# Designed miniproteins, single chains, continued (5): the designs that were tried, part 25

Each design is a single chain, and the fold is of that chain. pLDDT is the mean over its residues in the fold that is shown.

## One batch from the design tools (miniprotein)

Design m16841
Fold by ESMFold2-Fast:
Structure m16841 (fold): chain A 76 residues (1-76)
Amino acid sequence: DLAALGVSAAQQAKIQALERQPVLSDAQAKELAALRAKHAVSSPTRRVSRISGALIIGASLGVADYTKKVIDELLK
């Protein structure tokens, strides 16, 4: 379910930029820790898992649809 809109593309980019910094200021380290704590409790792990699950289900549905099409053509 993609209903969790708590992580914008800007916030994701900010986390990635902070994680790639070789040296963090105290403010940047605090911000990264706060974002990680927020995400550990609620959204990135679950969001990634749910997105991965949806992609796997979507791929499986696509394969099933293609299989039905092939069967329909063979049964013609």
Scores: mean pLDDT 55

Design m16842
Fold by ESMFold2-Fast:
Structure m16842 (fold): chain A 73 residues (1-73)
Amino acid sequence: MLEEALEAAEKGDSKKVRSLSASLYSAADLLEITGDLAGAKRLREESKVLEEAAKLVEEGKTKEAVELLKKAL
């Protein structure tokens, strides 16, 4: 996950970063359905970090997106 997110951000591929965020959010929904509320909350927080990184990539701030991912994940 982190390596894929870093590679996508470094390449300026905001669509891939958003796709990874959506995947984590879907996984969080599955954890919530199975009763793992703590795991669901953690994955949703990680998904929000990926969404912010995707926004930075879309703004052309690829270096800032990479640094955010390294510090938060």
Scores: mean pLDDT 81

Design m16843
Fold by ESMFold2-Fast:
Structure m16843 (fold): chain A 93 residues (1-93)
Amino acid sequence: MSREELVEELTRRLLAAFEAHPEASVEEWYALIREIVEEFRARHPDLSDEELAAILQRALSRVVAELRARGVPEERIAALATAVARVADELLA
């Protein structure tokens, strides 16, 4: 699978998670993003933590653009983005 295909897949997964949990807190998003990342790691064991963090950040940028286009309130987008940033930082630690 190409990096672009992985970014598209993760973008779709994050959007699906948002549709299912549109009122999730930062702490709830943190748990959800960690599970999504663990699932991706299990399916793609050859991905480094640095590559996974890069894919996650690219997917977040696409999700943020889509949610803004849909008129989602900035506080809800910020909760998701904060959780993703925390998980990405932990992958690079």
Scores: mean pLDDT 86

Design m16844
Fold by ESMFold2-Fast:
Structure m16844 (fold): chain A 70 residues (1-70)
Amino acid sequence: MTRTVVTTTTLTVPASVDPEAVAQAVKDAVVLDLEKQGYKVLDAEVEYEAEQIGDKKKITVTTTVVAEEK
């Protein structure tokens, strides 16, 4: 049976870090975790927002995964 999983992750990283790279890494981690739980991932989408705080960035990553049970 197909289900949609939405996960929001907030991270604070150095300002030199690429927010897109962080968002992709979070998406990959969510997909891997779901596959370890026995789901087949059919689609994965990621969105992010980045806010600069001095020498750091606050990144909010929203991952939407469509997965099917084995």
Scores: mean pLDDT 83

Design m16845
Fold by ESMFold2-Fast:
Structure m16845 (fold): chain A 67 residues (1-67)
Amino acid sequence: AMAEEVRADAERWRAKLEPLAPNDQLKAEIGRILDEAADRASQAPSESERTAILVGAVLRAIGLLLD
């Protein structure tokens, strides 16, 4: 359930961040960042590493919205 849990967390953040995007291109980029982070985190050996990957992705997505 680790991969499923990380994917669910990424989807929750996607649902919060995508509506803030001014266009479909940015929505797609945010979705891609979070989907890639979920995949990487699901392969990480520790909870701290998984959390760091997901947090990093969320911060990158927020950075795109603040540009």
Scores: mean pLDDT 80

Design m16846
Fold by ESMFold2-Fast:
Structure m16846 (fold): chain A 63 residues (1-63)
Amino acid sequence: MEKIEEIIKELAKELNIPEEVVRDTLDFLGITTEEEVEAFKKRSLKVIDNGRATVAELRAAAA
């Protein structure tokens, strides 16, 4: 159980969103096991890594 909380904290930091939002998202998706949470984290970080590059580019253009 402690490992799930650790992953939620890491995701919250990487996504720059509250831990409550991460937990609610996992609950909505029915993700409850450590393995499922780890898989979700890996997928989410991949998407955010690509998205952050795009968002940084858009913010630089808007500023």
Scores: mean pLDDT 67

Design m16847
Fold by ESMFold2-Fast:
Structure m16847 (fold): chain A 68 residues (1-68)
Amino acid sequence: SSLTELGVEKVTEIADQRGLSPEDRERAVQAMRTIMTDLEDRGVKPSEDEIRELAERIINQLLLRRKE
């Protein structure tokens, strides 16, 4: 869906800006796709602002899980 592609674009931009590895970038994309598909299956249509907040939460969660 167009909203899922918007979510992927947003999470990709933030991942690149924050310097995520290719592996973490792919994890972020997969997390966004999974969440957006779940919302679609439930008949929920998130706003652009909600999609942006989801992208930020996904990236922040991955940064907290990183092994340093």
Scores: mean pLDDT 80

Design m16848
Fold by ESMFold2-Fast:
Structure m16848 (fold): chain A 70 residues (1-70)
Amino acid sequence: SSQQLTKLEILINVFRISLASSRHVIERLRERGDSPKRQQLIAQLEQDIQDTEKRIKELQKQLEELKKRL
């Protein structure tokens, strides 16, 4: 339905904003120099970004399938 389409588009945009914010945090952490603790935190954040990107791709696939059925 049109309502479900709108909800999926909003959700995808929310995740995209979250990704942009996380990437900015990583950039700031990298500016602070190289330490094992910062490297570990950056690695964790990069993993969280990858997981979120996969979720966005799943939602985009659902959106495309819904559009084909309308």
Scores: mean pLDDT 84

Design m16849
Fold by ESMFold2-Fast:
Structure m16849 (fold): chain A 80 residues (1-80)
Amino acid sequence: ALSFEQQQKVQGLLQETVEAVLNNDDKKLDEIVKEIEKLPKEAQDYLIKQLEEIADYFESQGKLEHAKKLREAVERIKES
């Protein structure tokens, strides 16, 4: 199980990833992905699942480019 500090870090990274995508901040997104790659696989798997759900939501709202960027970020995390 994730520690309390790891849970807080995961929640913060989830929020920052979504904000970076919404702001088209590719540099910030790259920094966040590298930070996620340093986390335990359990934390990475949780973030992947949450980001895929958010991407599905953006796609349902017609935000196709934002959904695509989130899916690309997920693929980078999976390759780590």
Scores: mean pLDDT 84

Design m16850
Fold by ESMFold2-Fast:
Structure m16850 (fold): chain A 68 residues (1-68)
Amino acid sequence: MDDEKLELADKAGRLAYKAGATPLEVARVSQAVLDAKDIEEAAKNVEKVLRQYLSDETAKKIAEEVKK
C-alpha cells in the first residue's frame, strides 16, 4: 500500500541520516524505496545507493533494517 511504502521510505531516510548521509543522499535513499516493487528490492536499492556515500558495512546494516 502507498502509506506503507511512504513509511518505509521515511524509515530508510531517517536511518541514512543518522548514519551520516546528507539531505540529498537521504532524498535519494527515500526515492530508491519508492521506486522499488517490493521490500526486498527496496533494501537492495537502499544498499546500492548508500554504498556510494557510506561504508559497505553501514549500507548493509541499513538495508537489513529496512527489511524488518
Scores: mean pLDDT 80

Design m16851
Fold by ESMFold2-Fast:
Structure m16851 (fold): chain A 78 residues (1-78)
Amino acid sequence: MDDFIDKLLAKLKEAGIEVERSDLRFLMRMSSKEKAEETVEFIIEKGLTDEEARLVLLYRAMGLSNETALELAEEEVA
């Protein structure tokens, strides 16, 4: 699990996005590796800020879709 988290963190860092290891661990614990990978790809594609990315990971862990998670993250940061 930690090696997979490290790979996702490296992928985000290459895109200029920083999140906490615990954010990815929580999402994977509540869902799956596939959902974590899909969410990371979405975050990179949309070019989210660190704060938006962290909120999206949290909302996705709570069972929300990528689109709904992004909408809520944008409202929270604004």
Scores: mean pLDDT 84

Design m16852
Fold by ESMFold2-Fast:
Structure m16852 (fold): chain A 87 residues (1-87)
Amino acid sequence: SAEEVIERVEELAERLVAGEISLREFDEGVFELARAHLSDEQFARLAQRVAAVRQEVEDALARGELSRAQALEEYARRVVEVVREVV
């Protein structure tokens, strides 16, 4: 269900922020869940929106507007919101 996808992405977000998983493992987990549960059109929208969020967060990190920890937290939070809107 949509709720199960959101809950599992929230768990991945918590693990990323806690330093239990890498950013790569977080991305792979999110996209594996999306592949299993979303249509191709929903997956494409998720991928495009997540890429935009990553670019914005990486730009803020590069400008010194966020620490690395804050950047991971912001990225995780915004990816959860994207998943909520797409599913």
Scores: mean pLDDT 89

Design m16853
Fold by ESMFold2-Fast:
Structure m16853 (fold): chain A 62 residues (1-62)
Amino acid sequence: DEEEQRGLAEAEARGLRAAERVRALLKENADKSWDEQWRILHKELGGLDDAQAAAAVAATRA
């Protein structure tokens, strides 16, 4: 229970930090095409798969 709550909190905090990083990168590169922004996100976030990157992008639209 404690272990599960800690794991969830860590994953959630990690997701929030990733979403904030994605938001900052998108803001800095808002003048670029989506393909260029996507390439920058993939590079800066270090080997994220498409599903993980898409989840981070979705979080920034809140």
Scores: mean pLDDT 67

Design m16854
Fold by ESMFold2-Fast:
Structure m16854 (fold): chain A 68 residues (1-68)
Amino acid sequence: MSLEELQERIRKLTEELYKKYKGDKEMEEALEKANAVVEAAQDGSLEEQKKAAEEVLKILEDFKKSKE
């Protein structure tokens, strides 16, 4: 999966989570954690940015699974 594909999946999932869980503290904490991962890799290589995107996707998917 390309970085662009990972970023699109993250965007769609984030939109879904905001729509469904607006005001949920655990969602806000998951998004803050995800944002910290992105910021840590922002000045890195394309490969580092891709790994960060994969970690972000996992954080958001783990949150969604916890609410099922």
Scores: mean pLDDT 80

Design m16855
Fold by ESMFold2-Fast:
Formats: C-alpha cells, sequence, structure tokens
Structure m16855 (fold): chain A 64 residues (1-64)
C-alpha cells in the first residue's frame, strides 16, 4: 500500500540521518548502530505486512 512505501522511505531517511550524525560526531557510534539496527528491524516488519508496526510508526511520527 501507499502507507507501507512511505514508511519504508521514512525509515531509510532516518537511518541515513543517524549515520550522518554518527559520522559528524553528534552521536556515539554504539548508540547509532543500535538505533540503525532497530530501524532495520522495524522496516523488515513493515515490509512483511505488519499492520500494527506500520500504524504505531505513523502514530509516533505524528505525535513526536
Amino acid sequence: SERFAEAVKRLDEQIEELRRRQEAGEVEPELAEEGIAEYEQLKKQIENGDQAALDDFFARLAVD
């Protein structure tokens, strides 16, 4: 669905941003790697059609 494609795109953007911040020294490498791994897991769940993960992702995005 359109929402799945958008969520995957947003997660890729967040992974890229976190990697950029790590390279700039704005975040500790261990924390950046952990965050990237969590985003990758969430992306995989969404790609597998986990509607609850998709809905939770957008709910958090809208509030935060």
Scores: mean pLDDT 79

Design m16856
Fold by ESMFold2-Fast:
Structure m16856 (fold): chain A 100 residues (1-100)
Amino acid sequence: DMDELIEKLEESYKKLLKEGKYVGFLVQGDLDRANELALENRDKPFEEIVKALVEAGLASAVTGPISKKEEIDKLLEELRREAQEKGKAPPARYVELKEE
């Protein structure tokens, strides 16, 4: 059930935020395949689901502490712009920013 998947993802994401983490991600490629893979991994932590999507080439992600939210959002916007300029998705990337 798609509604149950969304609810589980929201709960997992809220847990990640309580741990002081933030994640931005850009889905790329086949959206149906991305949804299928997310459903297969729905019982895993949000970060693990995102990593699975990136490993499959279906997303790029930037993660880090909430204090780096603006930097993460900026990097994600640059990835989106790169995809638009080239007319194709860039290679899937998983980037982790650390607190200084």
Scores: mean pLDDT 75

Design m16857
Fold by ESMFold2-Fast:
Structure m16857 (fold): chain A 76 residues (1-76)
Amino acid sequence: MSNEELAEEALKRVQEKFPEAKLVPTWSKELGGNGEISPELVAKVKPSFPTDEVAIDFVVKEMEEVLSDREKYAKP
């Protein structure tokens, strides 16, 4: 699958638990902490894993952890 398709798939999985999750065109370290998914992030991660499915599972878990932590720290 393309990096764009993989990013969309990861977004759908994350949105099942965190409907506020967003797809953005680019990723940066500053924005990564906000639980934003991008095709650029998928492209960076994909070569480190043997299959697209494993790479997507990693992205989903990382984004779920970031969004969970952000929600806890964003509450007054």
Scores: mean pLDDT 66

Design m16858
Fold by ESMFold2-Fast:
Structure m16858 (fold): chain A 77 residues (1-77)
Amino acid sequence: MTAEEKEEWEKKVKEAMEEAKIPEEVIKDAKSPKEVTAALIEAVVSQLTDPEDLAALEESLPLLSPELQEAVRRGLA
């Protein structure tokens, strides 16, 4: 990531978190964009209770990286 891409990405993540009402503390320990994405996925997945959303998530699992699959699994626990 270039410095400019990182700054733009951090701004978008902050705006998305405010819109989704996700506490800043969920990502405060994340050191990279990848870790922030994993933490956000874990938090979102932990809030999913609708069977339709869970089915869509399960269908998408094989398309995710192994690290994101682990984040989903942690959110479901």
Scores: mean pLDDT 67

Design m16859
Fold by ESMFold2-Fast:
Structure m16859 (fold): chain A 68 residues (1-68)
Amino acid sequence: SHMEELVQKIKEGDVEAAKEALLKWAEAFDLPLTEANKELLIQGVLKGLELPESVRPTLEEAYEELLK
């Protein structure tokens, strides 16, 4: 499934897949992509997609790129 593919790519350090997940979460929960919402969106993706904490650096890199 698309969800399973997205999860696997993020686990492999795919920053573009991480951006896609963060954007989907931001739109779904009406959370603007701001510095203030960074932890809420990263935690939302981690819990929602059942990702291990070890992928946090990939999600943080993706979030910083989305802020630019």
Scores: mean pLDDT 85

Design m16860
Fold by ESMFold2-Fast:
Structure m16860 (fold): chain A 61 residues (1-61)
Amino acid sequence: MPSAEELLAEMRAEAAAEADPRFAGQLRAWIDYARRHRLSPEEIRRARETLRADRAAALAA
């Protein structure tokens, strides 16, 4: 499993590559939240899965 730093770095890369500025902003806000609250790698992974599921549901609509 990747470390918390590795997961947050991956999410920052996703935000930088995201064409939708609104979704990019949501990713950055969540990354800042995770950093400030010192979330565990497991908590970060779970939240990332939720964000991806929400995005997939939006694209399927």
Scores: mean pLDDT 76

Design m16861
Fold by ESMFold2-Fast:
Structure m16861 (fold): chain A 83 residues (1-83)
Amino acid sequence: MYDVDQIAKELGLKELSEKEREVLEEILEKHKDDNDELRKYLKAFLALRKAGLEVTLEKVEKLAKLDANLSIEELVEEAKKLK
């Protein structure tokens, strides 16, 4: 079972909003058996946070679909386009 608070700590996140916690829990539940997909979705989550945007599952899914080999910095720029 994944611990959302441990994953947040590993991503360098000091605090999660309730909405961000819910999104992270959905990501972990949907992708717990696919480590490559899980990593893409966690990168997308982090990119939205770094861009200063509201983290929603829809935005995370859109960014994760763009990730063939994008860096976190490139995902931050793509996240800004989802305004």
Scores: mean pLDDT 75

Design m16862
Fold by ESMFold2-Fast:
Structure m16862 (fold): chain A 64 residues (1-64)
Amino acid sequence: AGEKSAAQAKEAAIEGGVSEEEAERIARAVMNSKDAEMADRAGAAASTGNLELARRALEEGGVL
């Protein structure tokens, strides 16, 4: 579950400055229903071009 949210979280994390390895780990956590709400928020922010908001969403969720 959460494959689309996981993909968006991975893209948001990479755009926010984390490594590809860390972004993949975050995506796995989201797919396992960990911090799904924060990942959804980060993905939505990234899709609108607000990369700083995406990064902060991941930080607040403790995923970054």
Scores: mean pLDDT 61

Design m16863
Fold by ESMFold2-Fast:
Structure m16863 (fold): chain A 77 residues (1-77)
Amino acid sequence: MEEEGRKILEERIERWRKRGVSDDLIEKARQATKTVDSLITVLTSARGILLAAESMGDTSVREAIKEIDEEIKRLES
């Protein structure tokens, strides 16, 4: 579970970087998830960091948030 969550997060990070999400924000998302062992908790924690950035005007995270929302829905279904 933790290993799968880390792999999914790293795949998303690569996409976020290509979409222009800042390295500082990516690092904050990584650090926020470092101590969690549940895939859903990893994704939810990363989502929280990205939502905070969007609320402050960072539109570059919008697609990353949508991808995480879809992943969480798939896991909860």
Scores: mean pLDDT 69

Design m16864
Fold by ESMFold2-Fast:
Structure m16864 (fold): chain A 64 residues (1-64)
Amino acid sequence: GLGPAEQGLVFIIDGKEFHSMKELLDEVNKLVEKTGGKYTPTIFVNGEEFNSLEDLIKALAEKA
């Protein structure tokens, strides 16, 4: 189920909205594969910018 940290969170990559971490991870992995590892994710969560998936995961874990 959705935890409090996921309620109301919208993840945006390349103008697309994602409503779960699993959907976000799947899209990032597909983009990395398509670009031969040259894709660097810029992720927006409620107006805050994250330049790595690890930083995003750490920030969400601190709120849990």
Scores: mean pLDDT 67

Design m16865
Fold by ESMFold2-Fast:
Structure m16865 (fold): chain A 87 residues (1-87)
Amino acid sequence: SPEIAEVERRIALYEKTLAGLKKNLEFYEEQIKLLEDMKARHPELKDFYDKEIAELKKQIEFYKQTIDAVEKRIAELRARLDALRAA
C-alpha cells in the first residue's frame, strides 16, 4: 500500500530527527555538569557560571519540549500505521 509506505517513511524521518534531538540534549546536559564543576572550583566566578547554566537550562527545556512533541507525533503515526495494517 502506498499509504502504508508513506506513513513508514514519515515515522523513519521523525525517529531520525528524535535521535538528533536526544544527542543535542545529552550534549547540553553534559555542558551543564562541566559548568557546575567549574563553578564549584571557582566560587569567585559564581555569577558568570550561574548565567551560563541558566541559558543552557533554557536550551534543555526547549529540547525536552521538542522531543516530547516529536515522540507524540511518532505515536500518532504508529497508531495510524496499525489501523492501516488492520484494514
Scores: mean pLDDT 90

Design m16866
Fold by ESMFold2-Fast:
Structure m16866 (fold): chain A 94 residues (1-94)
Amino acid sequence: KSAEEKLEELAEETLERLKKAKTLEEIDQAVLSYYLRVLDLMEKEKVPLEVVKKTHEELKERIKETLPEDVAKYVEKLLESVLEGLELDYKRLQ
């Protein structure tokens, strides 16, 4: 599998975890797991930040379409924090 395909699979897995989450703790754990796995792919497989950003935006749009509005808004805020963290991490990896 390409690194881009691995990112798409991770986004799908994260969305499914979010759909099954019953508590804020489970939502937080799903998003944290996503962040750490994306960071690992960036470090070890040298995934470009632009590819990460594209997958991130696609995940955000699917969350808006799939999850209840209150949950979607909470997850979107967490994902914005994740993207800021990944951008900072990417600058350190260059």
Scores: mean pLDDT 82

Design m16867
Fold by ESMFold2-Fast:
Structure m16867 (fold): chain A 74 residues (1-74)
Amino acid sequence: MKISPKALKEKVESMSFKDAAKYLADLVEKGEVTKEAAEEGFKVLKKKDPKAGEEILAANAISMTDGAAAARKY
């Protein structure tokens, strides 16, 4: 079962940038998140760290796998 965009957003907002980035990368790699939910999660990362989050969102615009790889760098 895939996590909802709202639940994912609330979860990652409560985490540090590093923990949220790892959590999102793990969910994408396991296939436990939709493209829409992943995008909302990565947008929260941009609010926490505008530079790193912007790079992650740009990668996610190519594919969720690229977004996860960018997030895993942190």
Scores: mean pLDDT 81

Design m16868
Fold by ESMFold2-Fast:
Structure m16868 (fold): chain A 84 residues (1-84)
Amino acid sequence: GEERARLGAEAGKASLLADPRVESVKVEVKGNTATITITLKGASEEEAKALGDELKSRLSANPNVESVEVEVKGNTITITITYK
């Protein structure tokens, strides 16, 4: 579980940093849980929420993912992923 959380989090960080809308990405892994904090470049809370909803849907489709929780505050998206 832990190795999968780390690999998934690092792959996710690299992919997100390639998105021109993304200013910064912070990743924290603890056991089988990865927390990804995304700060968007000047995006509205509505745009951040839309991106958060898209990411939740995409991550929830991964068979190695147990649960995904998304929190949006201003231009910051916090995603908590628990892996199997």
Scores: mean pLDDT 79

Design m16869
Fold by ESMFold2-Fast:
Parts: C-alpha cells; sequence; structure tokens
Structure m16869 (fold): chain A 94 residues (1-94)
C-alpha cells in the first residue's frame, strides 16, 4: 500500500530530526531517502566545517538543514492525509 511506504518514510524523517547523527551517517540516510536538497546541505555543512568557515555560516547551514528536514516531513504528512482521504472515498463507493 502507498500508505505503508509514506508511514515508513515519515518515521525515518522523524528519526533524522530527533536524533543527533554524525554528518556522515546523516548524509547516508538522506541519500537513502532520496532527499537531494538535504544531502546537498549536509555536504555543504561538512565542507564548511572542514574549511574552518565562520561560526555564523555553520549555524546558518545547520538552521537551513533543520528547516529542510521539517519541510520534507510536513510534505510527507500532507501526502499521507491525501492518501487516507482518497481511500475513505473509495471505501464509500463500494
Amino acid sequence: MALERLEEKIKKLEELLNNDYELEELLEKAKELKLSRVAKLIEELKKAKEEGAPKEKIEELEKQLKKELELELDTQLGLKRMVEAVEKIEERRK
């Protein structure tokens, strides 16, 4: 069921938001979930830390990463609600 796939993705996104993963582990999980924007931000954050970028730039990238993860979670939650609504309509037509 499409709903089962959405629930699994939501659970994994919640785990990414609520757990302190190392950047390398976080990047691997983001790539597994096909979160291209999140993966790009993690790579940029890794590069900034490696190059000794100013604290303000590192904090801005961390803020952007969290915001992007929250946006992805909200998107998947919205899709789940739509799928549930469609299934409810189809059940009524039987």
Scores: mean pLDDT 77

Design m16870
Fold by ESMFold2-Fast:
Structure m16870 (fold): chain A 73 residues (1-73)
Amino acid sequence: LTELEKRILDFLEKHGPRTIDQLAEELGLSREEVQAIVDRLKAKGLIREVAPGVYEVLNNAKKVAESIKKIKE
């Protein structure tokens, strides 16, 4: 992970789901830069889009819990 990718992950973990615009304002980046980083993090399976333009961290514990729920619940 790059330093910027980690900063976005840490921000989302602390503050919950955020839009591209909110991340751009908080980090002092353009919308396009944040979108590119977010797309890379989605490709790595570290975040997901929960609503149009709204992203949250998809941590390993949550992934495991979701897989178990689909099998058992």
Scores: mean pLDDT 73

Design m16871
Fold by ESMFold2-Fast:
Structure m16871 (fold): chain A 62 residues (1-62)
Amino acid sequence: DALERGARTLHERSGVPFEKALNGVRAAVDLGLTPAQAAQLLHTHLGASREAGRAAAEAAGL
């Protein structure tokens, strides 16, 4: 599904463990964040690059 694609993108690009990536991407989707806001959330909480976070958000349908 789109959440799994987002989580996989974040995991592969940033090295964030898949379970943490999935939880972070799900939170961004549930909050209705823009790709930029989602990238900031994923950067702040998981240490992902903003490029990886944005790509993950877009893959998740944000």
Scores: mean pLDDT 86

Design m16872
Fold by ESMFold2-Fast:
Structure m16872 (fold): chain A 70 residues (1-70)
Amino acid sequence: MTREEAFREAEAVFEGMKIGFEIASKLDLSPEESLKIAIEAGMHYANLLLAGVSREEARKEAEKFAKEKA
């Protein structure tokens, strides 16, 4: 892994965790379930972003993933 690749992955994961938290916070879940869904949806978003999916489409897929897991 190059330094540039590591920084891109770190940025995607950081953004993903923020998005995952926003998605989970809008669902009627327990605190424990919210944390789990935030992490899982956030990582799904990050992986899509790293695969070249647009932020808009990655968010839609992460929201769908979260609802299916909840």
Scores: mean pLDDT 80

Design m16873
Fold by ESMFold2-Fast:
Structure m16873 (fold): chain A 100 residues (1-100)
Amino acid sequence: SLEEEIKKLEEEIKKLMEKGRQFVVDLSNWIYEKNKEKIDRLRELFARRQAGEEMTDEEIEEFVSYAVVAIFSVTKYRLTPEEEALVDEALRRLWERRKA
């Protein structure tokens, strides 16, 4: 029946959206891991400064350089709820076109 076909399509769309989300999450995690050493070093330098340790000129340059990378990677490549919704919508549209 038409109702049964609609339910099957909804289940298939849901599975495709889940697979798409996983891909984007995996890609995001890969980007974070690629920059993890720089982010970890930034955190170390920040923690030492908060503990009252004076930073050397070299450590200040390193901190600024890695702060730019951390801001870019974390704020630009971390999925927002809006980005997740857009991925879901894009996958749904691609599925509908492929099925039609």
Scores: mean pLDDT 63

Design m16874
Fold by ESMFold2-Fast:
Structure m16874 (fold): chain A 91 residues (1-91)
Amino acid sequence: MTKEEIKEVLKRFAERAGVKITPELESKIDELAERFVKLNEDVKAQIAELDAQRESLTPEQLRERVRQLMADSLIGVGDIIDELIKAIKEA
């Protein structure tokens, strides 16, 4: 998913909420789309690193690292959603 695809999704969400996309909201949506892309790229890089190490890790060690990665990713997504909702309410 590209930054432009994410930005389009976030804009449609704001439009469905019945708010006008002001320059301030547009700027915030752009920022949040960039943060989501970076989060996705960071997760992808960590998955690639785990794949490279998988033969040297026990199944238990691999599961623990995947759990931590998933937890951190979910927190990051939650923060982005919270900021989007806040920006929409302030528009």
Scores: mean pLDDT 81

Design m16875
Fold by ESMFold2-Fast:
Structure m16875 (fold): chain A 86 residues (1-86)
Amino acid sequence: DTPALKATKEELLSRIDELIAKAKELGHQELVDTLNEIKKIVESKELTKGERAGLAVALDEIEYYLDQNDPERALRVAKEALEFLK
């Protein structure tokens, strides 16, 4: 929670790129596409502290579910994050 509040745009973009690479390696194309849409939003607008914190938590959850071999839940978290950032 508190560490997520320190997340910069640069750190969030780096983490998104790492998750895109991981999702591609695992063959989860819909998750790759969703993460790319999140990346576009992060690149195109200035996020509030709350939006950055929320996204940082969502990225942690996506990584956790991918590690648990639960790509459906990872995709759900990613889609919820995308909707939250709009």
Scores: mean pLDDT 83

Design m16876
Fold by ESMFold2-Fast:
Structure m16876 (fold): chain A 63 residues (1-63)
Amino acid sequence: MLSEEQVRLFLRRLAQGFSPGTAARLVREEFGLSLSSNEVLVLFSRWGADNPELVDRLVQEAL
């Protein structure tokens, strides 16, 4: 399961103008995730679809 810290970093990188793929790679590198950048991106997409209210909250916190 993705942590809120990982989601916040992903949204922060998107706010800085990075592409979703690059943002996912940067989160993978920062947290030392054993998943590929594409796998991390899929997890963020799935998490967002399952948790739309939490996405809104974390976007406000990250931006």
Scores: mean pLDDT 73

Design m16877
Fold by ESMFold2-Fast:
Structure m16877 (fold): chain A 58 residues (1-58)
Amino acid sequence: MERLLARAKRAYRYFLAQGASDEAALRGALATLPEAERQALLDHFGSEAALLEALRRP
């Protein structure tokens, strides 16, 4: 899980640097991951909102 979260955080920060909103950056980050990894993150956090809070944390 840590490795997937770290990868998602890198993509999320990249999209934020491009000027994306938090929600757009989250969707962009999820789109960089294979389906199985996206499902693993969403299942672990229970929702996109909870995942977004985790990505926003330093």
Scores: mean pLDDT 82

